# Designed miniproteins, single chains, continued (3): the designs that were tried, part 51

Each design is a single chain, and the fold is of that chain. pLDDT is the mean over its residues in the fold that is shown.

## One batch from the design tools (miniprotein)

Design m9750
Fold by ESMFold2-Fast:
Structure m9750 (fold): chain A 80 residues (1-80)
Amino acid sequence: TDEALAHLQEAALLASSSDSPESPRVVELIARAALALGEGRVDEAVRLLREARELFLSSDADPQVKQRIVELIDRAIEAL
């Protein structure tokens, strides 16, 4: 849905602005999830988003940035 894609776009932008070494991988996972959604592969998209969520939670990124990205990913999954 457009709502899910909007949340993923915001999450990717926020992740790309982070100095965490995991940020490029998180951005890649979000981008792959958006592509899977475009192809109707919802289960794959959810799996990729959950991987991005867990990877960023385990990172050394700012706790406030982590919380916002996790919230955006969760909102995207709920909008599916």
Scores: mean pLDDT 81

Design m9751
Fold by ESMFold2-Fast:
Structure m9751 (fold): chain A 61 residues (1-61)
Amino acid sequence: MIDELEDEVVELANQLGGEVSGRELRQSIDYLRNSPSSDEEVLKSLESAKTLLRRVLERRA
């Protein structure tokens, strides 16, 4: 579900530690979800973000 994916993306971002905090990322996701965007587009964006964050984290590990 989108909520589970959102939490997973925020968790990965927090683990990477960067300019963008997990709180700020969650606010951006909430904005996107409340915009006139399809659930499919939101889900696709979150899946892409998760993939990129996992690759960065894996490279660091």
Scores: mean pLDDT 67

Design m9752
Fold by ESMFold2-Fast:
Structure m9752 (fold): chain A 56 residues (1-56)
Amino acid sequence: MSADQLVDQGRQYDRQGRYGDSSDLYFQAGQLYRDQGRIDDGVRYVLTGQRLRRRA
């Protein structure tokens, strides 16, 4: 699954109130963006995952 696909699925889980599942997908997307050298995108999605995890 690509980082973009992980973000799309994370948004769907967030809409469903599945904050823990959404958070895990955003963390995975953040790691993949960092591995691709897209550091700013990686940091953004990790921070999003942290906020969602606090709601879970």
Scores: mean pLDDT 82

Design m9753
Fold by ESMFold2-Fast:
Structure m9753 (fold): chain A 70 residues (1-70)
Amino acid sequence: SMDELVKEIEKIREEAGEKMEKAVKENNKEELIKIIEETGRKMVELFEKAGLLEEAERIREHTKEVIEKI
């Protein structure tokens, strides 16, 4: 259901946020990029499983753009 999808998205974002904050405090850009890549992959998988293929492609492109700016 959409409610379950939203809960999974929130969980992924919360876990990613904690890891990103730690990587930033440690000045570890390589780890930050890895976390962003992993988070993007998890989000894409989640949207694909929900049948939201266009949304999944948008997440792939956005993740790539964010990494290119780091």
Scores: mean pLDDT 85

Design m9754
Fold by ESMFold2-Fast:
Structure m9754 (fold): chain A 77 residues (1-77)
Amino acid sequence: SISNMIQNVHDRMNQGMAIAQHNRDSPMIQRIDDWRGRVNDYQDAVAQGGNMAIVRSRIQQMNDFATQYIATSQQMQ
């Protein structure tokens, strides 16, 4: 469900933020902050019951990116 996708991306962004802050990765910190704002807007839109196809696609892209960042950072540490 889209609610599960939002929760998953929120959790991954929180993990990615902790890694980025530890590494003092300012560009990544900014990117995650930008995405957090967008996900909050999307969560509100989902609660209002609109057409969610594009929102699902964007949330999935964010989740995939955060997952890759976390995996790459953990392999290098």
Scores: mean pLDDT 77

Design m9755
Fold by ESMFold2-Fast:
Structure m9755 (fold): chain A 116 residues (1-116)
Amino acid sequence: KDTLLQQADTEERAAARYRALADRLARGDRDALDNAGLSLPIEAAVYATVSAILSKSKDPGLQEIAALEKQLADHLFAAAEAARRGDYAAASEHLRQAADLEGRISQLYRDLAEKL
């Protein structure tokens, strides 16, 4: 239970971070663009790995989180590729989608903690 609540808090903080980065990109922040191209593929690889592990669970709630973690990884990879092309608008939009997914994942971890 405590581990699930700690994970929910971690995902909620990540959502706030991705929203802040999306706002910086929307303003044409070049340092944010360069950093997004370098850091987001690493974060995406972590979420893809978590998705692969959780997808093997027999728990339907963990399987739902796994599906959202995969969508999150796909959006972070897409944001990084947009950033490498200098596409501020596309990178910002993918990060907004990533932030929304993180918020949903956080809520699912809280819902699971209440059932366990």
Scores: mean pLDDT 88

Design m9756
Fold by ESMFold2-Fast:
Structure m9756 (fold): chain A 100 residues (1-100)
Amino acid sequence: MSDKQKLAVLQTALSITLAGVEFLIDLAEKSKNQEQKNKFLNEVENEIQAGKQLIIEMQNLVDTAESLSDEEKQKTQKFIDDSQKKITSFNDKVNNLKNN
């Protein structure tokens, strides 16, 4: 698999993971049962950790891949930065939901 193909796979996986986190947070917010709410919040925390690992793999690829152009690296860095901001926002929402 080329570095460009690896990057596309990681970017797709991260996008799906972050969409799943947003959906699980919405389910947690709508949960009337504390046990069900905690189940969704635990799943959110697991998915956030998975997302962080995908970001690490993308950052390593940006830092080490000689086959990627400067433009491709810059676009990927922006995607990493935007994804990290989303994860911070999700962590804030999780903390608020736990500290009701």
Scores: mean pLDDT 88

Design m9757
Fold by ESMFold2-Fast:
Structure m9757 (fold): chain A 90 residues (1-90)
Amino acid sequence: HMTQISEELREEMLKKLEEEIKELEKEIERAEKEKDEEKLELLKRALEVAKKLKEALEKEEIENIRKVLEEIYLEEVVPLAEELGVSVKR
């Protein structure tokens, strides 16, 4: 059971992504007001990535959702653990 992503967990993950998308949209509005073209392009790219993750959670099978979570773990969590001298790959 706990090795599978339930529909309830999927909904919780979708809510979290919706919050992140809203924050990115706020930052985009700020960058547009500041006329910061470089920041605006970066934020638009981040928003597209967040929207793709949301679409994957809405449309994809459980196996693909697990892969997305593993990619976030490897890109965000593992580097910090390695800097702290913790072995996470043994």
Scores: mean pLDDT 64

Design m9758
Fold by ESMFold2-Fast:
Structure m9758 (fold): chain A 82 residues (1-82)
Amino acid sequence: AREELREAVEELLRLGEKLPQLRDSAEEAARAALASKDVETMAERARHAAGLARQALRDPSYVPAAEAALVELASLGEADAR
């Protein structure tokens, strides 16, 4: 679970480097997800966001969906960290 979260977060950060428009959202989501106490939910949500970001690399029409998923991941991670 914790290793799966770390792997998913590392993938999000790498995808953010390749897609500058997602970089800030990916960094914020990564930080919030790693601070969360609900590791399993964060890992699942991070994998989902990474999937959308991978699609955005091939098709820019997926950028808004990837950004929305990253923003939601950050919000959930912040709520759990408190």
Scores: mean pLDDT 81

Design m9759
Fold by ESMFold2-Fast:
Structure m9759 (fold): chain A 78 residues (1-78)
Amino acid sequence: MKEEVERKVEEADRLFEQGKATRDPALYERAAAVYQELLDKARFGSPSLITAPSEVEELERKIAEARALAAAVAAAQA
């Protein structure tokens, strides 16, 4: 429940930080996927996981940011 959400956010945050350290776009994409999984579970599987609109907006921002950074790193490596 709350512990699952916190664990998944920590997992995604860790992947995001690894992506920054290694400049690996795949790690940013994995971070975005973990955030997206949480958002999808809250929207379609378990609405009680995320109850505030601000929490949904924060996850959406994190997903967009991770995907944007993945694209930017990939472009810089081209």
Scores: mean pLDDT 76

Design m9760
Fold by ESMFold2-Fast:
Structure m9760 (fold): chain A 91 residues (1-91)
Amino acid sequence: SKEEEERFIKRIDELLAEAQRLAAEARRALTENGDVAAARQQLLELQIILGLLRIILGVAKLIGDEKVAEKAQEAIDEIDALIAELEAQLA
């Protein structure tokens, strides 16, 4: 239904916003304090959000909701990029 689709889109948007906040916090922890432990904790939280989005993507594909699937994939790609950036800074 349209209402169900809108709920999934809202959830994807909320997860992406949280991931962006966590990535910003991790970058600040590294650049201002060299706080590797805090950055690693935020990286774990990002991985959890990524897992949740992959579940949403899987559900969207099963029910044939292309709009939700596309939005979930976009969010996954953005979070993958944030994780790669943080992992490079921690290497």
Scores: mean pLDDT 89

Design m9761
Fold by ESMFold2-Fast:
Structure m9761 (fold): chain A 102 residues (1-102)
Amino acid sequence: DEKIKEAKELLKEAGLSEEEAEELIRLAQERGYSPEEILEGAKLFLEQSSEEARRQLRRVLELERARREGDLERIRALLREAGLPEERIDAILAAFEEELKK
């Protein structure tokens, strides 16, 4: 908890919003990262953060949110904004739909 709180503050210092920092931490926890690993990741992100890195991270967080909500239309829009061709987007969405059936 203390490490998670520190990680959140570091992510906010790196330019993320409160909501973005909380979503990133939640995503890391869902993937099995420990509080210590999350804190180290936050320190590394603060050290190496740039406008490009923040934009890519926001894109990943939005995609993860849309995936959790089952918002396939939003996932398609985000992948299209990333410049993926329609046939690749269709393959990715088919994989997400299979995951949602579990």
Scores: mean pLDDT 76

Design m9762
Fold by ESMFold2-Fast:
Structure m9762 (fold): chain A 55 residues (1-55)
Amino acid sequence: VREKLEKIAEKLGASVETVKDVIRANFGIPRDTPIDQIPLEVVEELAKKLGVELE
């Protein structure tokens, strides 16, 4: 999960914190949620919505 979040951040030219803000806005997951506690499916859906390929 962490590596996928970092890839999304890199593709957007943003920080992981910014990606967590986007996850909060789109999925309602708090910014304080540990990266390992963020569901993989949420990360994959975010990447799909942003047009970012995770492999």
Scores: mean pLDDT 75

Design m9763
Fold by ESMFold2-Fast:
Structure m9763 (fold): chain A 71 residues (1-71)
Amino acid sequence: MSRDDKISLKAQELKEFAQKVLSQEKANEAVRKFVTLVVNDASLEEIEEAFKDLPKEIKDLIIEKYNEVKS
């Protein structure tokens, strides 16, 4: 699987979960931010800072998806 395919897959998984917890607008914003940061090879620290205001469950999932993309 290419890196771009993997990012798309993990972004889709994040969107599906985020839509259950966040508004559509906030879920779309979180997914867009995630894709942008991952494509630009953001550090874990940058990911944690970008999503600090989200509920813990969403933040934990974002970190999980970030680590899955990098592996």
Scores: mean pLDDT 82

Design m9764
Fold by ESMFold2-Fast:
Structure m9764 (fold): chain A 62 residues (1-62)
Amino acid sequence: GDAAIRALAEELGVSPEGVRTVLDLIRSGRMSLRTAAALISAQTGVPEARVRRLLSEALAAL
């Protein structure tokens, strides 16, 4: 839901719209979880393992 997306955006230091776009790309098969985590990690400085865990949790909550 929107609350989970906003919480993830705040924790990663990215926009809620950016998070929503990435999650939609993963769900549609246009982007792998690994690729998304690497891109967000490179942009934010958050470790890839942490980004992967947070994205997995967000996908399970949607």
Scores: mean pLDDT 82

Design m9765
Fold by ESMFold2-Fast:
Parts: structure tokens; sequence; C-alpha cells
Structure m9765 (fold): chain A 68 residues (1-68)
């Protein structure tokens, strides 16, 4: 189900955030993960939207760390 895929994506993002201390590398890894999930679920609008939202949040966190 979409919920199971979203929950798994959240858990993987949390693992990346805990293990990667460089904000840019963290955002890069999260973006690659979300892109993979989107490519595996191209016709699922809920997964597409959630993955895009998570990638955007990761990029914003990296920008805030740079104070740009």
Amino acid sequence: SSEDIINELVKEIEKIAKSEKDPEKMAEKITELTKKVQEENPDNAEIQAFAESMANLAKKEAEEAKKE
C-alpha cells in the first residue's frame, strides 16, 4: 500500500539523517532515495507528492545550514 511505502521511506530518511552529519550529503542521499521511490511508483500520486515534499524539506535544511 502507499502507506507502507511512505512509512518505509520515512524510516530510511531518518536513518540517513542520523548517520550523515554533512547537511549537503544528507540532502543528496535523501534526494536520491526519494527519486528512486518515485521511479518505482510512477503512477502513485500520493507517493510522488510525499517523496517530492521530503526531498524539498531536505534541501531546505541544507540551505538553512549554509544560512543561504
Scores: mean pLDDT 82

Design m9766
Fold by ESMFold2-Fast:
Structure m9766 (fold): chain A 80 residues (1-80)
Amino acid sequence: LTEEVVKYRQLAEDYENMAKQYEKLADEYRKLADNSTEKERNYYLGLANYYQKKANDFKKMAETLRKRAEELEKQIDELK
């Protein structure tokens, strides 16, 4: 159980880092959109939205894993 808590917390951290990378990509594409023609702007905004969604998805996965770690810690405490 303790090893599973550590594993879930580590995986949550990994997903949080992935979310940060996708947020960075979304920001980069928004900057490209600001400096582009109207047609290209829409394309880059689409990519920015796509990567922002990926970032949000990984944040949600990290939250789920942190909750699972908390649940396991509670179970360990109850088994004492």
Scores: mean pLDDT 83

Design m9767
Fold by ESMFold2-Fast:
Structure m9767 (fold): chain A 70 residues (1-70)
Amino acid sequence: MTVTIRFGATTTAAQIAAAIERALDVEGADRIVLVGEADTPPAAVEAARRLAARFSARYGVPVVLEASTA
């Protein structure tokens, strides 16, 4: 099951990490997609990208970023 996690300008790295963990543990996700909103700051997108790489490596579940900074 693919789980989509949306994040924006006010979303912290800790909140993204918690959402990924919940998707894996509660929802049984076999794929996770992180989607940044259009006005998401570059720093938040980079934090999401690093979290995607880290969780993909740790759990063996694809975690991909669908949005990039403008």
Scores: mean pLDDT 77

Design m9768
Fold by ESMFold2-Fast:
Formats: C-alpha cells, sequence, structure tokens
Structure m9768 (fold): chain A 68 residues (1-68)
C-alpha cells in the first residue's frame, strides 16, 4: 500500500536514501499520482538529494497523513 511504502521510506531514509526515494515514487504512483501532492513529492525528493533527512522525514509524515 502507499502508506506502507511511505512508512518504509521514513524508516530507511538515513541508511538507504536511494531506496527511500524509490519507495516515495512508488507510494505516490499507488495513490494515483494526485496533482495536489506533486509539489510535496518534488520537495521531499529535493531534500533527499540535499541530504536534509530530518526535513524530508517531516514532509514524508505529512504525505502519509494525506495518503490515509
Amino acid sequence: SAVADIEEAIEVIESDPELAQRLLVRGYLLLGAPEEMIELMNEIGRLLRQKKYEKAKELLEEMKELAK
């Protein structure tokens, strides 16, 4: 499920940020690629690339709440 993918992304973000990025994308697609989430997804991806893991986790938690 999308929620499960987002939860796993949060768990692995610091140990395997590439896996976290893949889980983020898969979770987003499982939600039907909602237009209203595109900016949030892109911001999380940018933060992952910048190694700002704490902020990325915060936004992943927001995405998880929206996915419920």
Scores: mean pLDDT 83

Design m9769
Fold by ESMFold2-Fast:
Structure m9769 (fold): chain A 114 residues (1-114)
Amino acid sequence: SKEELKEEIKKILDEAIDRLAEVARQYGVPDELVEKIRAEVRKLVDEKIDSLPEDMTPEEARAVALKILSEAIQIVLDAVRPLLTPEQLAKFREDLRNIAIEAAKKLDEVVEKF
């Protein structure tokens, strides 16, 4: 069902957000900032996924989810960038990219299922 599709997408995005938060903590980002970013990104996910049309195809829902993931990564990167050295930032960007690739693969599996 469309509701099951939305729940599966939210689950994948929530897992990605939790991984983004864990990586930020590993780079020494303060817990208060990590929780603020997590709350902002979770709100973005909930608002955008809940507003998806009932007649949306799984492929269209995946495209929206990937856009949300990209926006989430940009929010995290922009908030964390001033706290990191150029070398740490390069490694952080690669860690974020790996999280995005894993989430994208899981979204592909959801499309095949619906």
Scores: mean pLDDT 84

Design m9770
Fold by ESMFold2-Fast:
Structure m9770 (fold): chain A 93 residues (1-93)
Amino acid sequence: MEKEWQEEILRDLERGVELAAETIARYGLRHGIEKAKKIAEKLAEEDKEHREELLKAREEAVELAERSRKAAEETEPSALELGEVVKQVSDKK
């Protein structure tokens, strides 16, 4: 389970820090923001080449998850809707 999220974060990072941040934020909304922070930090420790980008994605993901959680609480989202809420909040910034 965590390995699948790690692989998705790394693939999204290759396409842009913002996409990696969205994936980390979705993980945080699903499993808890502290776990999302730890997964990003662990990847940054293991991948020195992408460390700065992973840490930046982590910071953006924390803010995005907080904004998305507030938006989601107003709409009572399903699991499918959480991904859309993350995108909408990301696009607003």
Scores: mean pLDDT 72

Design m9771
Fold by ESMFold2-Fast:
Structure m9771 (fold): chain A 87 residues (1-87)
Amino acid sequence: MTPEAKEALKKALQTVLEVPESEAEELLENIRDVEATRELLRKLGVPEELIDKLVEELEKAKTDEDLLEALVRFLVEYIELKEEEKK
């Protein structure tokens, strides 16, 4: 994953999940630890369906590009869920 992609993901995670930069960075550093990722997202109140989908995609990810795609998809679905809750 490029440094630019890592920085963009960190900022997206910080903004969408409303977490400090340190927590977003820790999530990215430990993204391959699917159980740690799952527990962190549960603590943040992310729905189990979105967590399970992300974890499944992370376990199947063989490249940094696969990880990027999984995270971007997760963030988009989470944003859409939050916007629907406002309607």
Scores: mean pLDDT 77

Design m9772
Fold by ESMFold2-Fast:
Structure m9772 (fold): chain A 65 residues (1-65)
Amino acid sequence: AAASERQRQITEHLKKASEALAAGNLAEAEKHVDELAAIAGLSEAQKAQVWASLKAAPDKYGTLA
């Protein structure tokens, strides 16, 4: 796959995760973090860092910026 395609998928899941967090839908946010971790090949520890980053600075991702 093209790098832009993979990046688009990762960005889309980050955006949806931050949108779900803004809506208070933790289950959907976790689902999208899981999906992007699978696409990006992240370990559980790296996935936890993405989750922490979304909670600490949601405005850096998706519609909350």
Scores: mean pLDDT 72

Design m9773
Fold by ESMFold2-Fast:
Structure m9773 (fold): chain A 67 residues (1-67)
Amino acid sequence: SELEKLVAKLPPNLQKLVDQFLNGDRFTQEIALGVMKIVVGVRKATGLEVPEELEKLVDLMEEELAA
């Protein structure tokens, strides 16, 4: 799927976090998304580059939780 292709481009620690989102309950999904959003926010606040794949994944995770 689209998610699987994006996940394959991430570091292993972030891949595990997405796996927890995809296979977890609602609470686990909310925690995993929260952690991903913090990672993106910290990178932006410190002037570090945020990969396009990471931003697309956060957007897709937010859409799944909103549905």
Scores: mean pLDDT 77

Design m9774
Fold by ESMFold2-Fast:
Structure m9774 (fold): chain A 96 residues (1-96)
Amino acid sequence: LREELEKLSIEELKKLFEELFKEKFKEEVELQKEIEKAKENNDVVAYVAASLRLIGLQFDAELDPELKEIREKLEKVKNNELSKEEIIELILKLKK
């Protein structure tokens, strides 16, 4: 509930947002890590396969305006550019 989130500090809200973001975009985060490991190991097949899967997920995310907004605002959350109220709104969208 929004009222419960309003009782949290901005640092607690940022931590909660990051955890929910990781859960929602877990496959995307895992694929980015697979791409980096494939580069380190010179595994061209793994690199191409992971990159194609990531592109597919990113295309699907573009079709959902709420998911697109959440992705774009991730960097602003990390850089302390968003208000407490804006972070609460993002958390509520991630819980839907």
Scores: mean pLDDT 76

Design m9775
Fold by ESMFold2-Fast:
Structure m9775 (fold): chain A 91 residues (1-91)
Amino acid sequence: GALEKAEEVVEAARRAIEAAEKGDILSLIGYAIRTIGLGIDLERLAPDNEIARRLVDAAIQAVLAAMKGDIEAARRHVEEAERLLEELRAS
């Protein structure tokens, strides 16, 4: 369901940040694309869920920051996505 897809979005974003921290640019690009694709799937699955929408936005901002080399911003955005995932679990 939507929660499982949200978990996949956050995990893909985490993997993108880990790849960026290791200087693995090809894996970073792969996980960034996966994060975006999974985010689109989640928004289609839960179009009226504001927590899910904010989670997707945070995850996309995290991978974009990582691609720009801003690892500190990427970490803050993925932490926000993780916080929103816990909020979604509590709903």
Scores: mean pLDDT 90

Design m9776
Fold by ESMFold2-Fast:
Structure m9776 (fold): chain A 74 residues (1-74)
Amino acid sequence: MKSRFELELEREKERIRETFPEELAEELVKLIDQAMEKYREFLETGDAAAFDEAVALLSERSRLINEYKKKQAA
């Protein structure tokens, strides 16, 4: 079953598709999907490295969103 965290990320994917240009939205959604996969791996195995990879993927998502906003503000 999907965790509350995974369900919140699914909702974020829908908001991203509505908010950002298609090319950027697909890149952001891909990062979220990869983060969810790593988070699920962490839940199944207890591997801290999988959790760290999930966090890194979500950080990259935030970096891309911030870069986009910076370009729009320039």
Scores: mean pLDDT 80

Design m9777
Fold by ESMFold2-Fast:
Structure m9777 (fold): chain A 69 residues (1-69)
Amino acid sequence: SLRDEILRILDRTIAVAEAKRESKPKLSELAIRQAESLREVVLRSPDDPRLLESLKRVAEALLAAVEAA
């Protein structure tokens, strides 16, 4: 499902952020907190394709930012 895909992106975001913890501890902590907050929004969101597509774009942007950092 689209929801499961977003949750997978967020799990990867947390994993990438944790891998960068020693070199960039404050960025890592912020990224993990943002990903966890977005995860809660996704879990509470209705099964609305337009809303979920928007949340997916936010999750993809967060992952890209963490990977680029």
Scores: mean pLDDT 88

Design m9778
Fold by ESMFold2-Fast:
Structure m9778 (fold): chain A 83 residues (1-83)
Amino acid sequence: GEKLRRTVEELRRRAERLYREALRSTDREELREKLFELEVILGLTRILLGVAKIIGDEEVAKLAEEAIREIDRMVEELRERLA
């Protein structure tokens, strides 16, 4: 439980850092690279949500769902900037 929780929180912090770096960039290639990294983190967080549900860790599942919503919003915003 606790290790899984820490991993979700670490992925959320990494996503936030990447998103802030992307917002500071005007280079489309750098934005695409940051978007790709965010999509990878989003995928990993979804896997961790699945794991939390399988082991019955409702608290970690809730944290993962919240992290997924935040990261998905970041991904959507960066996709709009690249459109």
Scores: mean pLDDT 88

Design m9779
Fold by ESMFold2-Fast:
Structure m9779 (fold): chain A 78 residues (1-78)
Amino acid sequence: TEEEVAEATAKAVEEAAKKVLGKKAEVEVSRNAAGEVVIRIKIGDEEYVVDAATASELPEKILEVLREASRLLAEAEF
């Protein structure tokens, strides 16, 4: 189901953030009133919100968030 895809994606994001960025990520998956899947990702002091009409769009949107988080973490070390 779309819910199962969203849950699996959330766990993958938590593992990727821990392994790749060395940071603990807190991931919450929910649905909004419109039925869209909403994922909240907190990495360090930064919070990212991803919404998608379908769970199948989440992996790509989440990769974009992880790229942005990686860039911001590198910038913070500067």
Scores: mean pLDDT 68

Design m9780
Fold by ESMFold2-Fast:
Order: sequence, then structure tokens, then C-alpha cells
Structure m9780 (fold): chain A 76 residues (1-76)
Amino acid sequence: MEDRVLELLKELEEILKQLKQLTDKNKALQLIQEAERILQELGEIFRKNPELWEKYRPRLDAIIEEIQKVAAEIFS
């Protein structure tokens, strides 16, 4: 399960990188929807593996915060 968490976190980081480069709101919306799907899968993993939640929470929180910031800039 930890390898899956790392894979999903890497996917979120890639989405964040793409969002920072986008001017197209429709493409940004698609990436945000994909991020939401990944966050839902991570939530299910963490619910079953609380030790992984404790370990990866700071990294996940940082990614979510940055995605929210970038999304606010794109949709303002």
C-alpha cells in the first residue's frame, strides 16, 4: 500500500506542475477533477492504513494547499 500512496502523491505533484503552466480554464478543470479522484483513492487507503496517513499527511497537506492556491489564481 505505501508504494501506491507514493505513486498517487507523485501523480498529484504532476497535476500541480501542469496546473501552474496552464492558462486554459477547461484543461485546469479536468486536472482538478483528476486530482479529486486521486484524493478520494488516497482517503480510502489512509482510512485502512492510519500509519501511512500520519507519515504522509504533511506532504499531502502541502500539495492540496498549493493546488487550492493555483486553482484560485486560474479561476479568479
Scores: mean pLDDT 85

Design m9781
Fold by ESMFold2-Fast:
Structure m9781 (fold): chain A 110 residues (1-110)
Amino acid sequence: MVEITESGGGTVAEGGSLTLTAKASAGKIVGVEWLIEKDGELIEISASGIGLGRWKGRVSSSIDSKNNTAYLNMTNLEKEDTGTYYAEAIVQLGDKLLAVRGNGTEVTVV
């Protein structure tokens, strides 16, 4: 089974920056979307490398193909950015594409 392991969460000051990472246990990451969970709701915050809605211009995502790692880069953090973040990675395993969700990472903005 392919697993996505997330890291880089924690407590950060309002106005600060934070980078989350996601790594696959097997296969190659070929796509990534990022979501935030708030009050039991999953909200997509990035698609195709760009921030969506209120995250536009403050959030970007990328994939480092050399290190097989996906990133979420966040700047100018707001208290409303507090939540649990999930990477949904598209992983190429042989001739198959698999959609795999990460284990979640907590971010607290103070």
Scores: mean pLDDT 86

Design m9782
Fold by ESMFold2-Fast:
Structure m9782 (fold): chain A 100 residues (1-100)
Amino acid sequence: SPLEEFYKKVLEAIDKAIERLKAAETVEEVQEILRELSDEIDKIYEEYKPKLSPEDQLLVEILVGVFAVMIAVALTTRSSREEAIRLLELLKEEIKKLYE
């Protein structure tokens, strides 16, 4: 389904961001990775939005909104690499529950 494809694309983006974060040496690099992840998720959302039912679109909008807030908090608090990885692992786990 388009909803499942959306979740898979977002999980792939998160996994790529986590691997990049493991190699990040500075807070500035962590912030760049988080900003690029936020941009990637927005692009995935815009791609899938017209393919989703109204009910699935609302669910996805809520999820994207939660991601945006969590990433914004990590950016404003200048989260460490380890904190950013923990945040993304938590978000990944929550998305996986939506496949059930």
Scores: mean pLDDT 85

Design m9783
Fold by ESMFold2-Fast:
Structure m9783 (fold): chain A 67 residues (1-67)
Amino acid sequence: SASFEERKRQWLKELLKMLGVSEAEIEALTPEEWERLEQWIKENPNVSWQEFADKVREILAERRRRG
């Protein structure tokens, strides 16, 4: 059975898809980048769903810049 953490990440993936983040971009996120996102949400408890999607895009852009 999926852990609570796996189910939470699956829920977040579905949320990001609803916000227009592509499935390919979501699947490109590493476990370390997911932990970074979860930490950012914890530090910003009033974050909007749009700001969350923008933070995902920022992390992916940093990956692209690193090559």
Scores: mean pLDDT 75

Design m9784
Fold by ESMFold2-Fast:
Structure m9784 (fold): chain A 78 residues (1-78)
Amino acid sequence: MELEEARELIRKIQDAIDSGNKEEAKKLLNTLVEKYPHPKIQKLADEIIKAIDSGDRVKAQRLLFELEAEIAKLIKEK
């Protein structure tokens, strides 16, 4: 199910952020954007990348939660 796959990717991104693996986090974010191509998802992913690059883990985690919510809306809204 697409939402479960999105949640797995988001968990892996969160783990990469928590471990300081910026390259892995960015790679997984790009994979997520390719899987869910939408302007809102791209914008949130770009903001998360900026937060990761600035070392703002708290902001990155908050934006990642918002990204999950937007993906859930895209999957469930018909």
Scores: mean pLDDT 80

